# Designs tried in a protein design run: designed miniproteins, single chains. Part 13

Each design is a single chain, and the fold is of that chain. pLDDT is the mean over its residues in the fold that is shown.

## One batch from the design tools (miniprotein)

Design m419
Fold by ESMFold2-Fast:
Structure m419 (fold): chain A 87 residues (1-87)
Amino acid sequence: DAKLQQLVTLLEQLADKLKSLGDFVGSDTARQIADLLRRAIREENEVEAMKALMFAHYTVKAVKEKYSNNADIQKLTDQIQALLDSI
């Protein structure tokens, strides 16, 4: 629970950072995953939580590769990946 709530917070921070860079599509995608995970936690739906975690894993990897030279994005994506690996 605490790790999943922290993951939601980090995904929202990633969405805000992407939006600040003008990446509205990336921002919206990260926010949608955060919303899916928040709903899955609220509903105690393990299957939907697993789907949201899978989407988070692939999306964060893609964002990290796209923004390889952006230190803020690298830090956020590293934190998210470390948290995902601990779940």
Scores: mean pLDDT 88

Design m420
Fold by ESMFold2-Fast:
Structure m420 (fold): chain A 74 residues (1-74)
Amino acid sequence: RERLIEEAAKRIMDAADPNNPIEVLAAAVWVTILRNTEHLEGLAREAEEIAKTSKNPAVVKMAEIVAETARELL
């Protein structure tokens, strides 16, 4: 599980555009949540909701990647 979480964290971080500070910050926040969560289904649903409701394209992009990545860990 620890290895799968770290591989997922790396995937999320690698998906962020290093020239987009909002994507970098969003990736860091989501990775922190992913490493500390006991409820992957809850994390996936929260990311899906943020992707649906956010008006910021960088936030939407990172939330979609997090939702997909968390779903793969289920």
Scores: mean pLDDT 82

Design m421
Fold by ESMFold2-Fast:
Structure m421 (fold): chain A 70 residues (1-70)
Amino acid sequence: MKYKLTAKTPAPPQKATVVVTSADGKGFVKEAQINADGTITVEVESEVDEPLAAGVIVDGKFYFAKVEKL
């Protein structure tokens, strides 16, 4: 299944680490680019039909991501 992850950060455009976890306790990390407005949007595929929890790590800080099922 496909999910859209969106977070708002105060960071300038740069690469950031996206962390994704599923309800089964499995997780993965993905590198993505922060946009000019400080937002970061990533599409991820998961084989699990469970809610995902996600966030972005940039400059040593964690920002929660909104998770939307596509």
Scores: mean pLDDT 76

Design m422
Fold by ESMFold2-Fast:
Structure m422 (fold): chain A 107 residues (1-107)
Amino acid sequence: SEKTKKIQEILREISDEIQKLIDELKKKLEEKGIKMSDPVNEESKELLREMVEKIVELLLKKGAMTEEQAEEFLKEAYELIDSMEGKKISDVLRKLVELLIEKIDEL
């Protein structure tokens, strides 16, 4: 649809901004002595949730996502983070990015 094409164009324009948010997460983890290979714990879970919330805020601000789509994505992202406690942070981050791409492709 034309709406899907416009959303994809906006997402290409903000891809660098999304990457910066992922890089900010990695930097915050490093500053706390947490490695990407470490298992997800209570502290890294909080930082992962914060990153997801910032990505959603960015997409809403750019008009790339509706409030309803944002609510669905946040719910699924939080459930994924909670279900993957004790798994490597890098594996959880990869799954979150895969989920984001899937949700964007549905727009």
Scores: mean pLDDT 81

Design m423
Fold by ESMFold2-Fast:
Structure m423 (fold): chain A 82 residues (1-82)
Amino acid sequence: SLMEELEKLLEKFLELAKKILSEEDLKRVEQIAEEARKKKDDPKAMEQLLLQMVHEALSRLSEEEAKEFVEKLNEISREIKE
């Protein structure tokens, strides 16, 4: 289901972000993630919050780090896509 895909994407995104982002930048991303987890009954709201998290993370990364992050996130998305 879409919700299962979004929940898997959220958790895999956070695993990836923890490896790349500083503790300060990660705190901001984790706050948005907490809001996303509260929207388990609203897939559209969860998707919007996931997009916000991605945008926030990318704004804190170098061009090279952002490219690697996006490539890995795309691989994760493909793996969980129905």
Scores: mean pLDDT 79

Design m424
Fold by ESMFold2-Fast:
Structure m424 (fold): chain A 93 residues (1-93)
Amino acid sequence: MEVEELEKYFEELLEKWENGEITGEEFVELTTPLVKELYAKDPEAAKKVIEKTMRKILEIKKEKIKNNEDEEVKELGVDPEEALEEIDRVLKL
């Protein structure tokens, strides 16, 4: 895929995860090959896409945890409050 198509598809997957159309696990599985292909095509573009979307990813995960919709937190038995505090710490950086 072209770099622009990869970036657009990455953003579409973020929206689907935010809307509950795909799980967090599916989001990771679907985005991993896209990120790898983007790095292989253009490492600078890959870095910019990741930096741009990192904050949005964290915001989506925070809302999922608050709504008891985050499968990873449920599966790992992590305290949701501790997970939210860690995300807030990262977002303040």
Scores: mean pLDDT 72

Design m425
Fold by ESMFold2-Fast:
Structure m425 (fold): chain A 71 residues (1-71)
Amino acid sequence: MEELKEKIIEILKENGLSEEEAEKLANGLVTMLQSGMPKEVALALLKKELEEVVGEEKANKAIERIRQLLE
């Protein structure tokens, strides 16, 4: 889980988030997945939050890369 969290943080930072924001959102996603939330629901919630911070284009790019990590 630590390596997964670090990779998610890296992807989020590459798409315009600060270290602090990336860590917060990565923690949220990991917590949702650990609680048994379906991947599609967790990713949809993350995408919504990312769109407000970095816009739709960067949010879509980040979500696509994170989805690949979760397969």
Scores: mean pLDDT 83

Design m426
Fold by ESMFold2-Fast:
Structure m426 (fold): chain A 63 residues (1-63)
Amino acid sequence: MSEEQKKALLEAGEKAYREGTLLVVRTGDVEAARQITRDALREAAEKLGISYEEAKKAALEAA
């Protein structure tokens, strides 16, 4: 992946993770928070033309 693709993926994942964390703090719904993160990563992967697994691995490496 290019540096720009990696940055876009990381920012999308980080934003979704923060949104999910806030949801858990307010509602206690961990499942909903996890779903938000998964959906964001899948959406970003589709936008970048890469597989979900590649997107997940890149996000994990950047963390």
Scores: mean pLDDT 74

Design m427
Fold by ESMFold2-Fast:
Structure m427 (fold): chain A 79 residues (1-79)
Amino acid sequence: MVDKEKVVEYARELAEIAEVEEEEVKEIEKLIKDPDPKKQAEALEKLKEWMERVQEKAKELGITPSELFEEYKEKKKKE
C-alpha cells in the first residue's frame, strides 16, 4: 500500500520548489488522503507534473533535483 503520509510530505516539498499556490497544494493533499484510488491516481499525476518542473529547472541550472530542493530551503529561510 502507498504510504499516504509520505506522499503528502513529498507533495509539500515539490510544491515549495515548483512554487505551487497553497490552494493547489491543499487540493492535492485532499486527493492523496481520499480512499478513492482514482483520486489518488489524479494526485500522483499532478505530483508528476510538479516533479517534471523541478527536474527541468535543475537541468537548466546544471544541478540535481536534490540540490534544487536545498536551494529552495535556503530561499525559504530568507523569507
Scores: mean pLDDT 74

Design m428
Fold by ESMFold2-Fast:
Structure m428 (fold): chain A 93 residues (1-93)
Amino acid sequence: KKEELIKEAQAAYKAGLAHLEEAEKYLKKNEEEGPNKELLEKALTLSELARDKFELAAQKYEEAGLKEKAKEAREYAREAEERAEEAKKKLEE
């Protein structure tokens, strides 16, 4: 079911973008207001959720034969993982 895979991939990709945007907002607020554990924990959780959504989108796009969209989703998954590591490092300091 190529059409269903594309629909599922698009939904996951959109959710990933929303989670990543919210995570970046919390990281920026932490930078502007000074170190805040609650903001960093929210940024970490949202970045991890974004990564998982982009990984799901990439998998579904690959199953549908949409290699370029799968590659784009994997690039966003890497970006989300970088934000997660940033938040985690700040929480450990």
Scores: mean pLDDT 88

Design m429
Fold by ESMFold2-Fast:
Structure m429 (fold): chain A 65 residues (1-65)
Amino acid sequence: SALKEAILKLVGMSVELEEPGITVELKGDTVIATFKGTSEEKAERAKKGLEEVAKDTGFKLEVKY
């Protein structure tokens, strides 16, 4: 399904960014990404990448630290 493909793409992007402490959860049409133990600069870079993927897939993105 499109939803499963979107989640796999987001997870793959998190792995490509190699950011520790990133967790991704889907709730309805919203993807929630939580960053723990990551620097603000690295978290901002990951956030921008996730925002682009979310916009392309139609999901909403929420980021937490």
Scores: mean pLDDT 64

Design m430
Fold by ESMFold2-Fast:
Structure m430 (fold): chain A 83 residues (1-83)
Amino acid sequence: VEEYLEKVRELLEEGREGEAARVLLEGMRKSEDPKAVAQRALLLAREYQSSVLMAVAIAVLEAESPEEGLRRAEELLRRLVPE
């Protein structure tokens, strides 16, 4: 988990918000507590002023289950960062 958050920080420092959000989603999927990872990501989003990362983190935190949150975050990311 920590390695994913560090990679997210690195990508945000380079202005690569879309890639940072994708790394965040992967880290949350591999975590035993995706909502805890999302809370930490929300702090990074605030620090780097990333609206994309903030939206993804909030989608996970407000969902009724981690699985639903990850699904909603993935759909949101597709709309905000079309690749």
Scores: mean pLDDT 80

Design m431
Fold by ESMFold2-Fast:
Structure m431 (fold): chain A 102 residues (1-102)
Amino acid sequence: SKKATVSTTFVSPKTNAEADVTLEIEVKDGEITFLHLELRFPKELTPEEAKELIESLLTILELMGTKPKEVSIYAYSEEVLNAAVELLEKHGIKVKEKKILK
């Protein structure tokens, strides 16, 4: 198997809200698995924008193969963090780490 890490800024097509995204990807026997998704939300983001960004990102990832196995979430506000956690858990994704940033 082969592993790769991809880091980029994801921009919501609906709101233009941005988040830093890191994906750990495994390719085994021609199958692509998203092992881990890291989401870092900026200070200016509302809970509603975070939820819309997550839905858009998950839609794209599912079109490419499958949902991420697990996620780590970093945000500057408890409201954004909680909204993101609830939405990702509703999609059946394991929240491995969650942290409020300074």
Scores: mean pLDDT 85

Design m432
Fold by ESMFold2-Fast:
Structure m432 (fold): chain A 91 residues (1-91)
Amino acid sequence: MAPAEVLEEAIRLLEEARRYAEEGNVEEAKEHLLRAIDLLRPYAAKGDEAAIRIVSLAARALHYLEEGNVEKAIKLVEEAIREARRALEEV
């Protein structure tokens, strides 16, 4: 299970990604999503189910940003934030 401090940092990065996407700053949104993915990837690799779900949602959001579908990307980032907050409550 990812430590609380790691989940809190992931939530911060995902909230920043959502904010940048809403502002139309797609490159900063992608950078923050990649940082969140990289932060959680070691935990996902060790079988942390919450980390696996959050990384999957963030990676899908990144894909939609690359395709120019910002609205769908924002919805996926919001899902990733909800998943991370749920995981934080279980720590």
Scores: mean pLDDT 88

Design m433
Fold by ESMFold2-Fast:
Structure m433 (fold): chain A 82 residues (1-82)
Amino acid sequence: MEESRRLAREALERADELAAKGDELGPTEEGVLLYNEGARILSDAAVKARQLGDTAASGELLARSSELGVRAGKYLLEYRAA
């Protein structure tokens, strides 16, 4: 599906931008929010990809969303410990 491929690419690019900004900010409140926003974008795109029948793209987007969620959690713990 061309539409699901476009959605996946756009979501991954946007999430990568947010993750890069989060990396620059480190374990800060803003860094955590950026990772959570990236994870949300990827999760929303995964639902849409699945609705379009693209299970492979949905799985890839969910895996990336989980990675960003884990990073957000780690940053939150480090931020609270500081």
Scores: mean pLDDT 83

Design m434
Fold by ESMFold2-Fast:
Structure m434 (fold): chain A 89 residues (1-89)
Amino acid sequence: SLSIEEIKKIFEEEIKKLVEELKLSKEVVEELKKIKEEALEKLEKTTDEEERKRILGEAVYEMSVLVLSEVEKISREEARERIEASIAA
């Protein structure tokens, strides 16, 4: 199991890579940081492994929707549909 500090480092490195590679806007970067902060706060309140996996999964899903929406210039709803279709395939 990863510590909160290790999870924070992974999120920060991934966001940094996405910002650099995809030239994300400041608005999108701030939303990604907010998703990270909210996930880390929730993780600090639980020791249950299954709940931790749920929190991490939700954060990754929200970040994926945001990034896909921005990169493809589609709505967040369309991005969600595409991600869900990819998971189902």
Scores: mean pLDDT 83

Design m435
Fold by ESMFold2-Fast:
Structure m435 (fold): chain A 75 residues (1-75)
Amino acid sequence: TVTANLVVTLSEPTQENIDQVVEAVSSVPGVLKVKSFLSGNTLGLVVEAEDMEAVQKAKEAASSVPSVTSVTTTV
């Protein structure tokens, strides 16, 4: 397993937008656990995944949410 940090910038830090990002990331096959932390318009996600492919798919899933303006990944 690998742990990665996703830094997601939201257009608006609403609970609906946060929930959409968390659900999108959690729905990725190989994602085991997600923890979320909000600071201003920035949503930090700690993602525990089976492998780096699952982390990459999680980043893509987060980027597909309409309220997301940017996603960066740190492992």
Scores: mean pLDDT 84

Design m436
Fold by ESMFold2-Fast:
Structure m436 (fold): chain A 87 residues (1-87)
Amino acid sequence: MLSEEEIEHYREALEQLREDLKEIKKLVNEGVFSEEEQKEIATQLRGHIVSLQQLREKLRKAGEEDLAKEVDELIEEIKELIEELEK
């Protein structure tokens, strides 16, 4: 069972990641990144998907269904961003 402190840490980490994704999307739309930099960012984002999938499973096992859904939504946002970066 996850502690309330662990859940709060995950909420804070997810919010920070969401803000980072907004900034990356903005910079991608502004054409700031080279093709090489875009591929490097996509690779890093794939690493985040793996970590988030593990977190989602952990949250579901702990009965934290709402937070697990937020993680799933974030995974989909990251997948969409990877698709943009690999165009």
Scores: mean pLDDT 83

Design m437
Fold by ESMFold2-Fast:
Formats: structure tokens, C-alpha cells, sequence
Structure m437 (fold): chain A 100 residues (1-100)
């Protein structure tokens, strides 16, 4: 069974792989910024696993709110990649909840 840290590391690697496929610089920067925030949450030893999940939910909401401020064309591009990221995060959150 993988540890929470291993699940978070694999999740970060998958998100960064998605970022590398993005040709639109603004969308790429948005996803890279999200990955950085997720890494900061993972590396915060003061947070319990439950508090880490709560903060992940908060940064997901922040990214969605930021996407909603973009032009319609930029929103479609950003949501295409962020939908894949939400699927990856959903699987990670499920695995972490089984360990808590």
C-alpha cells in the first residue's frame, strides 16, 4: 500500500506531465502554479492528512475561480486540461481517504 506522500508525489508527477503537453502559455502557467501550490501542501509537515485534503479543495476552488475570470476561448482551453487534473485529484483523494 502506498503512503500519502507517495500518492501525492505520483499525483504531482501526473499533473506536471499534463502541464508539459500544454502549448498555450497562460494555461500552462496556471497549471504549473497549481502544481506548485499542491507541492507546498504536500511538503507542509505541520498539516494533518485531513488538513492537506481541505487545502487541496481550497486551491482547486481558487483555480476554478481564476479560470472563470478568463476569456471564453481561454476558459475552454484551461477547462480541457483542468478536467483531466480533477480526475487525477479525485483518484488521489479517494486513496488518501482510505488511509485516514
Amino acid sequence: MKSIDEIMDETLEKIREIAEEIKNEKTKELIEKFAKKLEEIKNDESLSPWEKLKKISEIVKEVIDEINTLSEEEQKEALKYFKKIEEILGEAVEKINELI
Scores: mean pLDDT 82

Design m438
Fold by ESMFold2-Fast:
Structure m438 (fold): chain A 100 residues (1-100)
Amino acid sequence: SEPSDYESLLDSVEEAIEELEKNPDDAELAGRIMYQLLLAFEKLVEKYPEDEALREALEIAEKAKERFEKEKDTKKKHEIVLEALREIKKILQEKVEKEK
């Protein structure tokens, strides 16, 4: 189910981006989405420890979490999560395209 795991993760990231774009300035929502996806990436990295794309996505999410926790401005917090998710989406899209 490796292709299904990547496609499911990509769908989740795309849905998260859409939800954040519909709720600009909701930093609490952005934080919840980021933490949920971070946990999902950690689980998949444990399942596929040799997968460089998943490790890269996890690193982006971890750096976004650090920036989010240090930021006090609600709009900037939201932008940090959106930028990270958009970058992660590109990585997952390329991975899914190569697996097809």
Scores: mean pLDDT 82

Design m439
Fold by ESMFold2-Fast:
Structure m439 (fold): chain A 61 residues (1-61)
Amino acid sequence: TAEHQALRAEARAALDAAIAERASPEELRKVTEGMVARARAAGDEATALALRLETQRLLRE
């Protein structure tokens, strides 16, 4: 839906902004937690899962 598209775009922009600002792993987790909670509240489990996987990928050593 348009709401889910807007949420996905907002989440991607928030992550990209945090990465550009060289956010710490803890800051990236906070961004992810907030967006995952919003995605789940909106019923958008696909965005919630994608955000969790992307953050794990970025923080994986």
Scores: mean pLDDT 76

Design m440
Fold by ESMFold2-Fast:
Structure m440 (fold): chain A 64 residues (1-64)
Amino acid sequence: APSVAEVLLAAVRAHPSGVLSGEELRAVLAAAGFSQETIDAWLAWLESAQPDGLMTAADVETLL
């Protein structure tokens, strides 16, 4: 199974804007079958690490 970071990187690369919002991150991880606890932890990380609430491919690649 792919990791959270691999799923998010694929989603960012497929997104027309090249960024993911917190809502898009939640939807992508839920669709991939990750737990609500995992989704909540990643949303909390995004909110603390990215004050604009947007995740880029470079942000995800740093976590791989």
Scores: mean pLDDT 78

Design m441
Fold by ESMFold2-Fast:
Formats: structure tokens, sequence, C-alpha cells
Structure m441 (fold): chain A 55 residues (1-55)
């Protein structure tokens, strides 16, 4: 779905910008979810996957 694609792109941008894991709080991810109109769960799963791939 489009929401999953947006979540994956956002997660990759966080990894590329070397945002520290401690700075990626639930509140931060919720703010991104609201801004891009994506379910929080999709962003959370995408960030977990991005961490395994290169974070």
Amino acid sequence: SKAEEIAEKLAKLLVENKVKEEDISEEYLKALAEKYNVPFEYIKKAVEKAKEEGY
C-alpha cells in the first residue's frame, strides 16, 4: 500500500541522516505518522526493518 511505501521511505531517511536510536522516541514516530498521514504501526515496523538493514 502507499502508506507502507511512505513509511519505508521515512525510515530510510532516518537511517541515512544517522539519527541516533535514542532520539527516535515513540513521540517522534507518532509526530511523523500524523504529518504524513501514515499509521504509527507501519512507521514502527519500517524503522525496525531499516535498523536491521543498515542502522
Scores: mean pLDDT 74

Design m442
Fold by ESMFold2-Fast:
Order: C-alpha cells, then structure tokens, then sequence
Structure m442 (fold): chain A 70 residues (1-70)
C-alpha cells in the first residue's frame, strides 16, 4: 500500500511525511525532472546522504515507470 511505502521511505531516509508525499506525487505524475530537482535540493540542504539519494532515485523512477505503463 502507499501508506506502507511512505513509512518505509521515512524510515530509510529520515525525511518528513510531507516530503515523502511530495516525492511520491512527482513520481505519480511521471515528473522525472521534478524528482531529480527535489532530490538534489534535499542533498544540498544535507537532508539526504549520497546513498539515500541513489536509493530514492531508483525507487521513485521505477515507480513512475510502472504508473506510466498502466
């Protein structure tokens, strides 16, 4: 479920629920450039490690691709 995914992302990244929901909204919209910009912003603001950026980018882009095919 989306709620389980939100909880997993919060646990893996330490990001707030609102930030995770924003990233998922971008992924649902297929906005890959928006995902890239938001992850870069979070990295620059020291909210994410490089490993967390890689993890989120992979997960969110795979999610966006699945939604686009449905």
Amino acid sequence: SEEELIKELMEKTGLSRSTVEKLLKLAKAGDLEGIDRELLRLYVERELSPEQVEYLYKLLTEYAEKIKKE
Scores: mean pLDDT 84

Design m443
Fold by ESMFold2-Fast:
Structure m443 (fold): chain A 69 residues (1-69)
Amino acid sequence: MQQLQQQSYQLGSQAATAASDGDTDRATELFQQVQQLIDQVGQTQGQDAADQLRQAFSDGAADALQRRQ
């Protein structure tokens, strides 16, 4: 779980950075990657685990935007 949370956090940071740079296609691709990961985890480990990955993604995105503002 810890590695998946870190992966989700990194995807969030990268997606927010891409969006901030105006690279909407890259941001969309990264968002799709994390959605696939969250769906898979939800099916195999349950909704609480999926929610934790969504939170990690949001935290990564927020931290990246905070750094660039």
Scores: mean pLDDT 80

Design m444
Fold by ESMFold2-Fast:
Structure m444 (fold): chain A 75 residues (1-75)
Amino acid sequence: VPEPLPLSIAEALESGKLTDELIKEAADILKYQGEVLGDKKLFELAEQLEKYLEAGDREGARELLEKLIEEANKK
């Protein structure tokens, strides 16, 4: 099963140390995966993370990333 996000992002979410740099990294990874796999949903998730980052909404970014990790763990 492909790892959707780096362990560093999962650890940052768990420890409450999620930074703008990590949110940007997550968005870039999802965008790349969406392009390679042709998955529009991954592309939309990347755009949503970028919007949260531009708005300074770390809470929204955190919730989106937590949901993505939860869905990945169910497969």
Scores: mean pLDDT 74

Design m445
Fold by ESMFold2-Fast:
Structure m445 (fold): chain A 72 residues (1-72)
Amino acid sequence: MASDDLISLVRAFAEAMGLTKEEIDELVELARKAPSDEEARQAVLDYLRSKYGPEAAERFEAAWEAFEKSKL
């Protein structure tokens, strides 16, 4: 199961993008269904690329790298 820290990051990112509550909840559920933070990251990146384009995925990747670096 994805960590609460990752779920918080996903929600904050979606809010920063101006997504609706329904879209935010969908992304959060997608992340929660993943068995690990890495799989949650990949699922969110794939979803962002397919629905919002590669720039959205790139921004999330940058946010995720910063999150992982701070986790160490």
Scores: mean pLDDT 78

Design m446
Fold by ESMFold2-Fast:
Structure m446 (fold): chain A 72 residues (1-72)
Amino acid sequence: MSPETQALLERLREAVDAAVAAARAGDRAKMEEYLQQAHETARQLAPDLGETAAETLAAVARREVERAWQEA
């Protein structure tokens, strides 16, 4: 895996973790901001990982954040 792809995957994980933390805190604005960052990062992964893999990463991130929001 390229160092660039690895850096994007790390950025995706950080954005998702931040969105989850914001969701648990009830901060909808921050949650949406970080979820947007996660979505944009997943989109940037499509050329390297393929469209299906990038879409799967984005879907998993979205479900994780949604679950945290519902549990808060």
Scores: mean pLDDT 80

Design m447
Fold by ESMFold2-Fast:
Structure m447 (fold): chain A 69 residues (1-69)
Amino acid sequence: SVKDQTRELVFQGASLTARAMLLYMKIKEAEKAGDKETAEKLRKELDKVNEQIHAIDAQTQQLINQVRS
């Protein structure tokens, strides 16, 4: 159902947000250690996670709008 799909997307969004926070912390540790290569790799991974968060948010809004239309 749309209600179950919305709940699943909200859970996925929360999980991705937690992953983004952990990646941010790892980037800061790599920068502090002077490991520029690791910091750059982690920044690219964070960018991909942020793209996934935006996609989940967009899907969630579409489902909510579909129910209310």
Scores: mean pLDDT 84

Design m448
Fold by ESMFold2-Fast:
Structure m448 (fold): chain A 86 residues (1-86)
Amino acid sequence: MKKLINVKVTIPGELSPEEAERLARAIVEALKEAGAEVLHVTVRRDADSTTIGVVAEAEDLEKARRAAEEAVREMGLEAEVEGTEV
C-alpha cells in the first residue's frame, strides 16, 4: 500500500535558480525510478540554505529517501535528506 510521504533536501548556502531547478529535477527522477508517484515539488532559496521538498506516494519511505540522497550525491552536493510520512 502506498503512503503519502515528504522528502526534504536541504543544501547549505544559496544555489542559483538554474542549479536549484536541476537539483529538483534530479530528485524527482530518482524518486520516480524508486517507484514513487511525485505529487508536488517546492523549491525555497534563502541566503543561508536551499530547500527542496517533494510530496509523493511511495510504498517504501526509506527507499525514496535514499534515492533522493543518492541523486544529490551524484551531483557532487552535500545535503541533509529527511523523509517523513505525511
Scores: mean pLDDT 84

Design m449
Fold by ESMFold2-Fast:
Structure m449 (fold): chain A 81 residues (1-81)
Amino acid sequence: SEEAKKKADEAVEKLKELAEELKKLAEEKGDKEAVLEADELEGLALIARAVYRKAGDYEGALKAIEKYIEELKKLIEELKA
């Protein structure tokens, strides 16, 4: 649906914001692995959106992107600990 497509695009933008937050925290702590993980999760989200767009499955795209958002949130909390 067009609504699911729009939500998937909005989820990618939210993921990019979280990836930048993780990178900033990781750089402050000298955690180069966390910087790479942030870049990898952003890349995976963009790939998922492209693959599911090709299939016309925007609901699947949104679900995959939301999974990567949760992984980013987990990494951010781990760095704060």
Scores: mean pLDDT 82

Design m450
Fold by ESMFold2-Fast:
Order: C-alpha cells, then structure tokens, then sequence
Structure m450 (fold): chain A 86 residues (1-86)
C-alpha cells in the first residue's frame, strides 16, 4: 500500500491555488493539459505527491492530484483510494 501523511492529503484536497499546492511538502508540478468540453476550454494541472525521507527528499510517488486552474479547485486524486486518507 502506498503510504502518505493523511494531513498532507487533506491539505491537497483543500488547496485553492497552484501556489498552495506547491507550498506543500512533497508536492511537485508534473505537467499541464488543456481540455475542451461542452463548457469550453480549461487547463488541468497534474501534481505528484511524494513520500519524503528524514532529509525531506522525495523517495516515492504516492499519488497524483488533478487541479483545475480555471476553477481553482482539486478535481480528484489518483489512485482514488487516497481520498479515504483525507
């Protein structure tokens, strides 16, 4: 089982900006994609959530957060089981 701090998961889910996500320990921007749907064009940012060692260095990718930059909200986590850790 991939283990991350439940407090970190909660802070990721509550984040309202890219800056808030980047301020969290072990959270790193992986990339962005622009999607088009019936509501128009929106940009989604993908943030890797890493487990840190005692030195604060990223050791293991625990999950990915999907952030909607147009709405300033987290849409979900991968794997979905991380939502239960919040």
Amino acid sequence: MIKINPELVKKVLEAKSVDELLALPGVRLMGEITVKDAEGERTLAFFGIYSLNEKGEPVELAGVAIFDKTRNEVLGLLPPELLKAA
Scores: mean pLDDT 74

Design m451
Fold by ESMFold2-Fast:
Structure m451 (fold): chain A 75 residues (1-75)
Amino acid sequence: DPELEKLLEELREAIRNEDWEKVEEIVRELYEKFGEEVLPLVLKTVIETSDELGWSATTTTGLALLVIGVVLDLS
């Protein structure tokens, strides 16, 4: 799925750049286009990118909560 792959790559880049507004925007777009089934992929992307950057569990948890908050707002 080219659109899914593109948005997941944009999500990784936004996380690397610490652009939290862009992270929220991309998560919203992913959820609107692909529904709830995309959430495990989004959370996996957040965790994997945080691990690659050497971020703390606290930072990773904060990002996961941001993702969940966006999804709840869209529900």
Scores: mean pLDDT 80

Design m452
Fold by ESMFold2-Fast:
Structure m452 (fold): chain A 98 residues (1-98)
Amino acid sequence: MMSKELLIVITSLDPSLEKSRQFMEDLAKELKEKGIAEVVAVSTPRSLQFRVKGPEEAEEVIELAKKLAEEHGLPSLRIALMDESGQLLSVEEWVTPP
């Protein structure tokens, strides 16, 4: 199947703007260093938008985001996946494991 470019929006649901900002900065740096995703916009301290080449790269972004959220002590993330036209494909509200 032809892999479509995807947009991923990662949102921190932590009430602390400082924790959310630190998490987003680390996530953006790690993804840039690995060459997995392009940061489209930093809209708020709570949310980053990424462009990826396909589903495999999307899975890598989501997996890394969950790992970093756990490391930063964030309680939960909202993960939205959209196609290249901006059509919403899925929304996951992920809760950090106890």
Scores: mean pLDDT 77

Design m453
Fold by ESMFold2-Fast:
Structure m453 (fold): chain A 77 residues (1-77)
Amino acid sequence: MSDPLVVKVLQEAISFYQEVLSTSSDPALRALAESGISEMQEALSRVGDLSFEAQIGTIIAAIGDQEDIRVLLQLLK
């Protein structure tokens, strides 16, 4: 069974990117959000097949991507 924490973080990342798509008209931010959704959905589908270390890596990547978009949104306001 997949780690519930990894699943939760990936789902939260997808929700964040979906919010960016619903609120932003910037083509670059929308492209980044669409890419992020695709990446997180693919990771979510493979979580059960990952080693424990890879699962931690997936969580860190998801958090990192959210912070990068957050910083970019701050700079563009």
Scores: mean pLDDT 69

Design m454
Fold by ESMFold2-Fast:
Structure m454 (fold): chain A 64 residues (1-64)
Amino acid sequence: MAKPGQKVKVTLLDGTVLDGVVLSAGVPAIVAVESKDPAKRALALAESVDTKKKEAKAGAVREG
Protein backbone atom coordinates (compact mmCIF):
# COMPACT_ATOMS: atom_id res chain seq x y z
CA MET A 1 0.00 0.00 0.00
CA ALA A 2 1.26 3.50 -0.82
CA LYS A 3 2.48 5.86 1.91
CA PRO A 4 0.94 9.35 2.30
CA GLY A 5 3.02 11.88 0.33
CA GLN A 6 4.21 9.33 -2.25
CA LYS A 7 4.22 10.57 -5.85
CA VAL A 8 2.33 8.31 -8.27
CA LYS A 9 0.92 8.24 -11.79
CA VAL A 10 -2.89 8.18 -11.62
CA THR A 11 -4.93 6.51 -14.38
CA LEU A 12 -8.42 8.03 -14.43
CA LEU A 13 -11.57 6.16 -15.51
CA ASP A 14 -11.34 7.78 -18.98
CA GLY A 15 -7.77 6.46 -19.39
CA THR A 16 -6.07 9.83 -18.78
CA VAL A 17 -2.76 9.53 -16.89
CA LEU A 18 -1.88 12.40 -14.53
CA ASP A 19 0.68 12.99 -11.79
CA GLY A 20 -0.64 12.72 -8.24
CA VAL A 21 0.31 12.55 -4.57
CA VAL A 22 -1.15 10.02 -2.14
CA LEU A 23 -3.05 11.76 0.67
CA SER A 24 -4.46 8.64 2.36
CA ALA A 25 -3.23 5.06 1.95
CA GLY A 26 -6.55 3.45 3.00
CA VAL A 27 -8.94 1.43 0.82
CA PRO A 28 -9.80 3.21 -1.39
CA ALA A 29 -6.66 5.34 -1.39
CA ILE A 30 -7.15 9.11 -1.76
CA VAL A 31 -4.85 10.77 -4.30
CA ALA A 32 -4.50 14.48 -5.06
CA VAL A 33 -4.25 14.82 -8.83
CA GLU A 34 -1.75 17.42 -10.01
CA SER A 35 -2.52 19.41 -13.16
CA LYS A 36 -1.42 22.75 -14.63
CA ASP A 37 -5.10 23.31 -15.52
CA PRO A 38 -6.95 24.15 -12.25
CA ALA A 39 -10.23 22.84 -13.73
CA LYS A 40 -8.64 19.37 -13.92
CA ARG A 41 -7.27 19.32 -10.38
CA ALA A 42 -9.21 16.74 -8.43
CA LEU A 43 -9.10 14.28 -5.58
CA ALA A 44 -9.15 10.76 -6.97
CA LEU A 45 -10.35 7.69 -5.13
CA ALA A 46 -7.94 4.93 -6.12
CA GLU A 47 -9.07 1.31 -5.83
CA SER A 48 -5.43 0.23 -5.85
CA VAL A 49 -1.99 1.85 -5.79
CA ASP A 50 1.06 -0.05 -7.04
CA THR A 51 3.97 1.30 -4.99
CA LYS A 52 6.62 -0.64 -6.98
CA LYS A 53 5.58 0.94 -10.29
CA LYS A 54 4.36 4.24 -8.73
CA GLU A 55 0.98 3.70 -10.41
CA ALA A 56 -2.60 4.17 -9.24
CA LYS A 57 -5.92 3.28 -10.83
CA ALA A 58 -8.73 5.67 -10.03
CA GLY A 59 -12.29 4.47 -9.44
CA ALA A 60 -13.71 7.98 -9.14
CA VAL A 61 -12.55 11.59 -9.51
CA ARG A 62 -13.86 14.57 -7.53
CA GLU A 63 -12.95 18.24 -7.68
CA GLY A 64 -10.94 19.19 -4.58
Scores: mean pLDDT 59

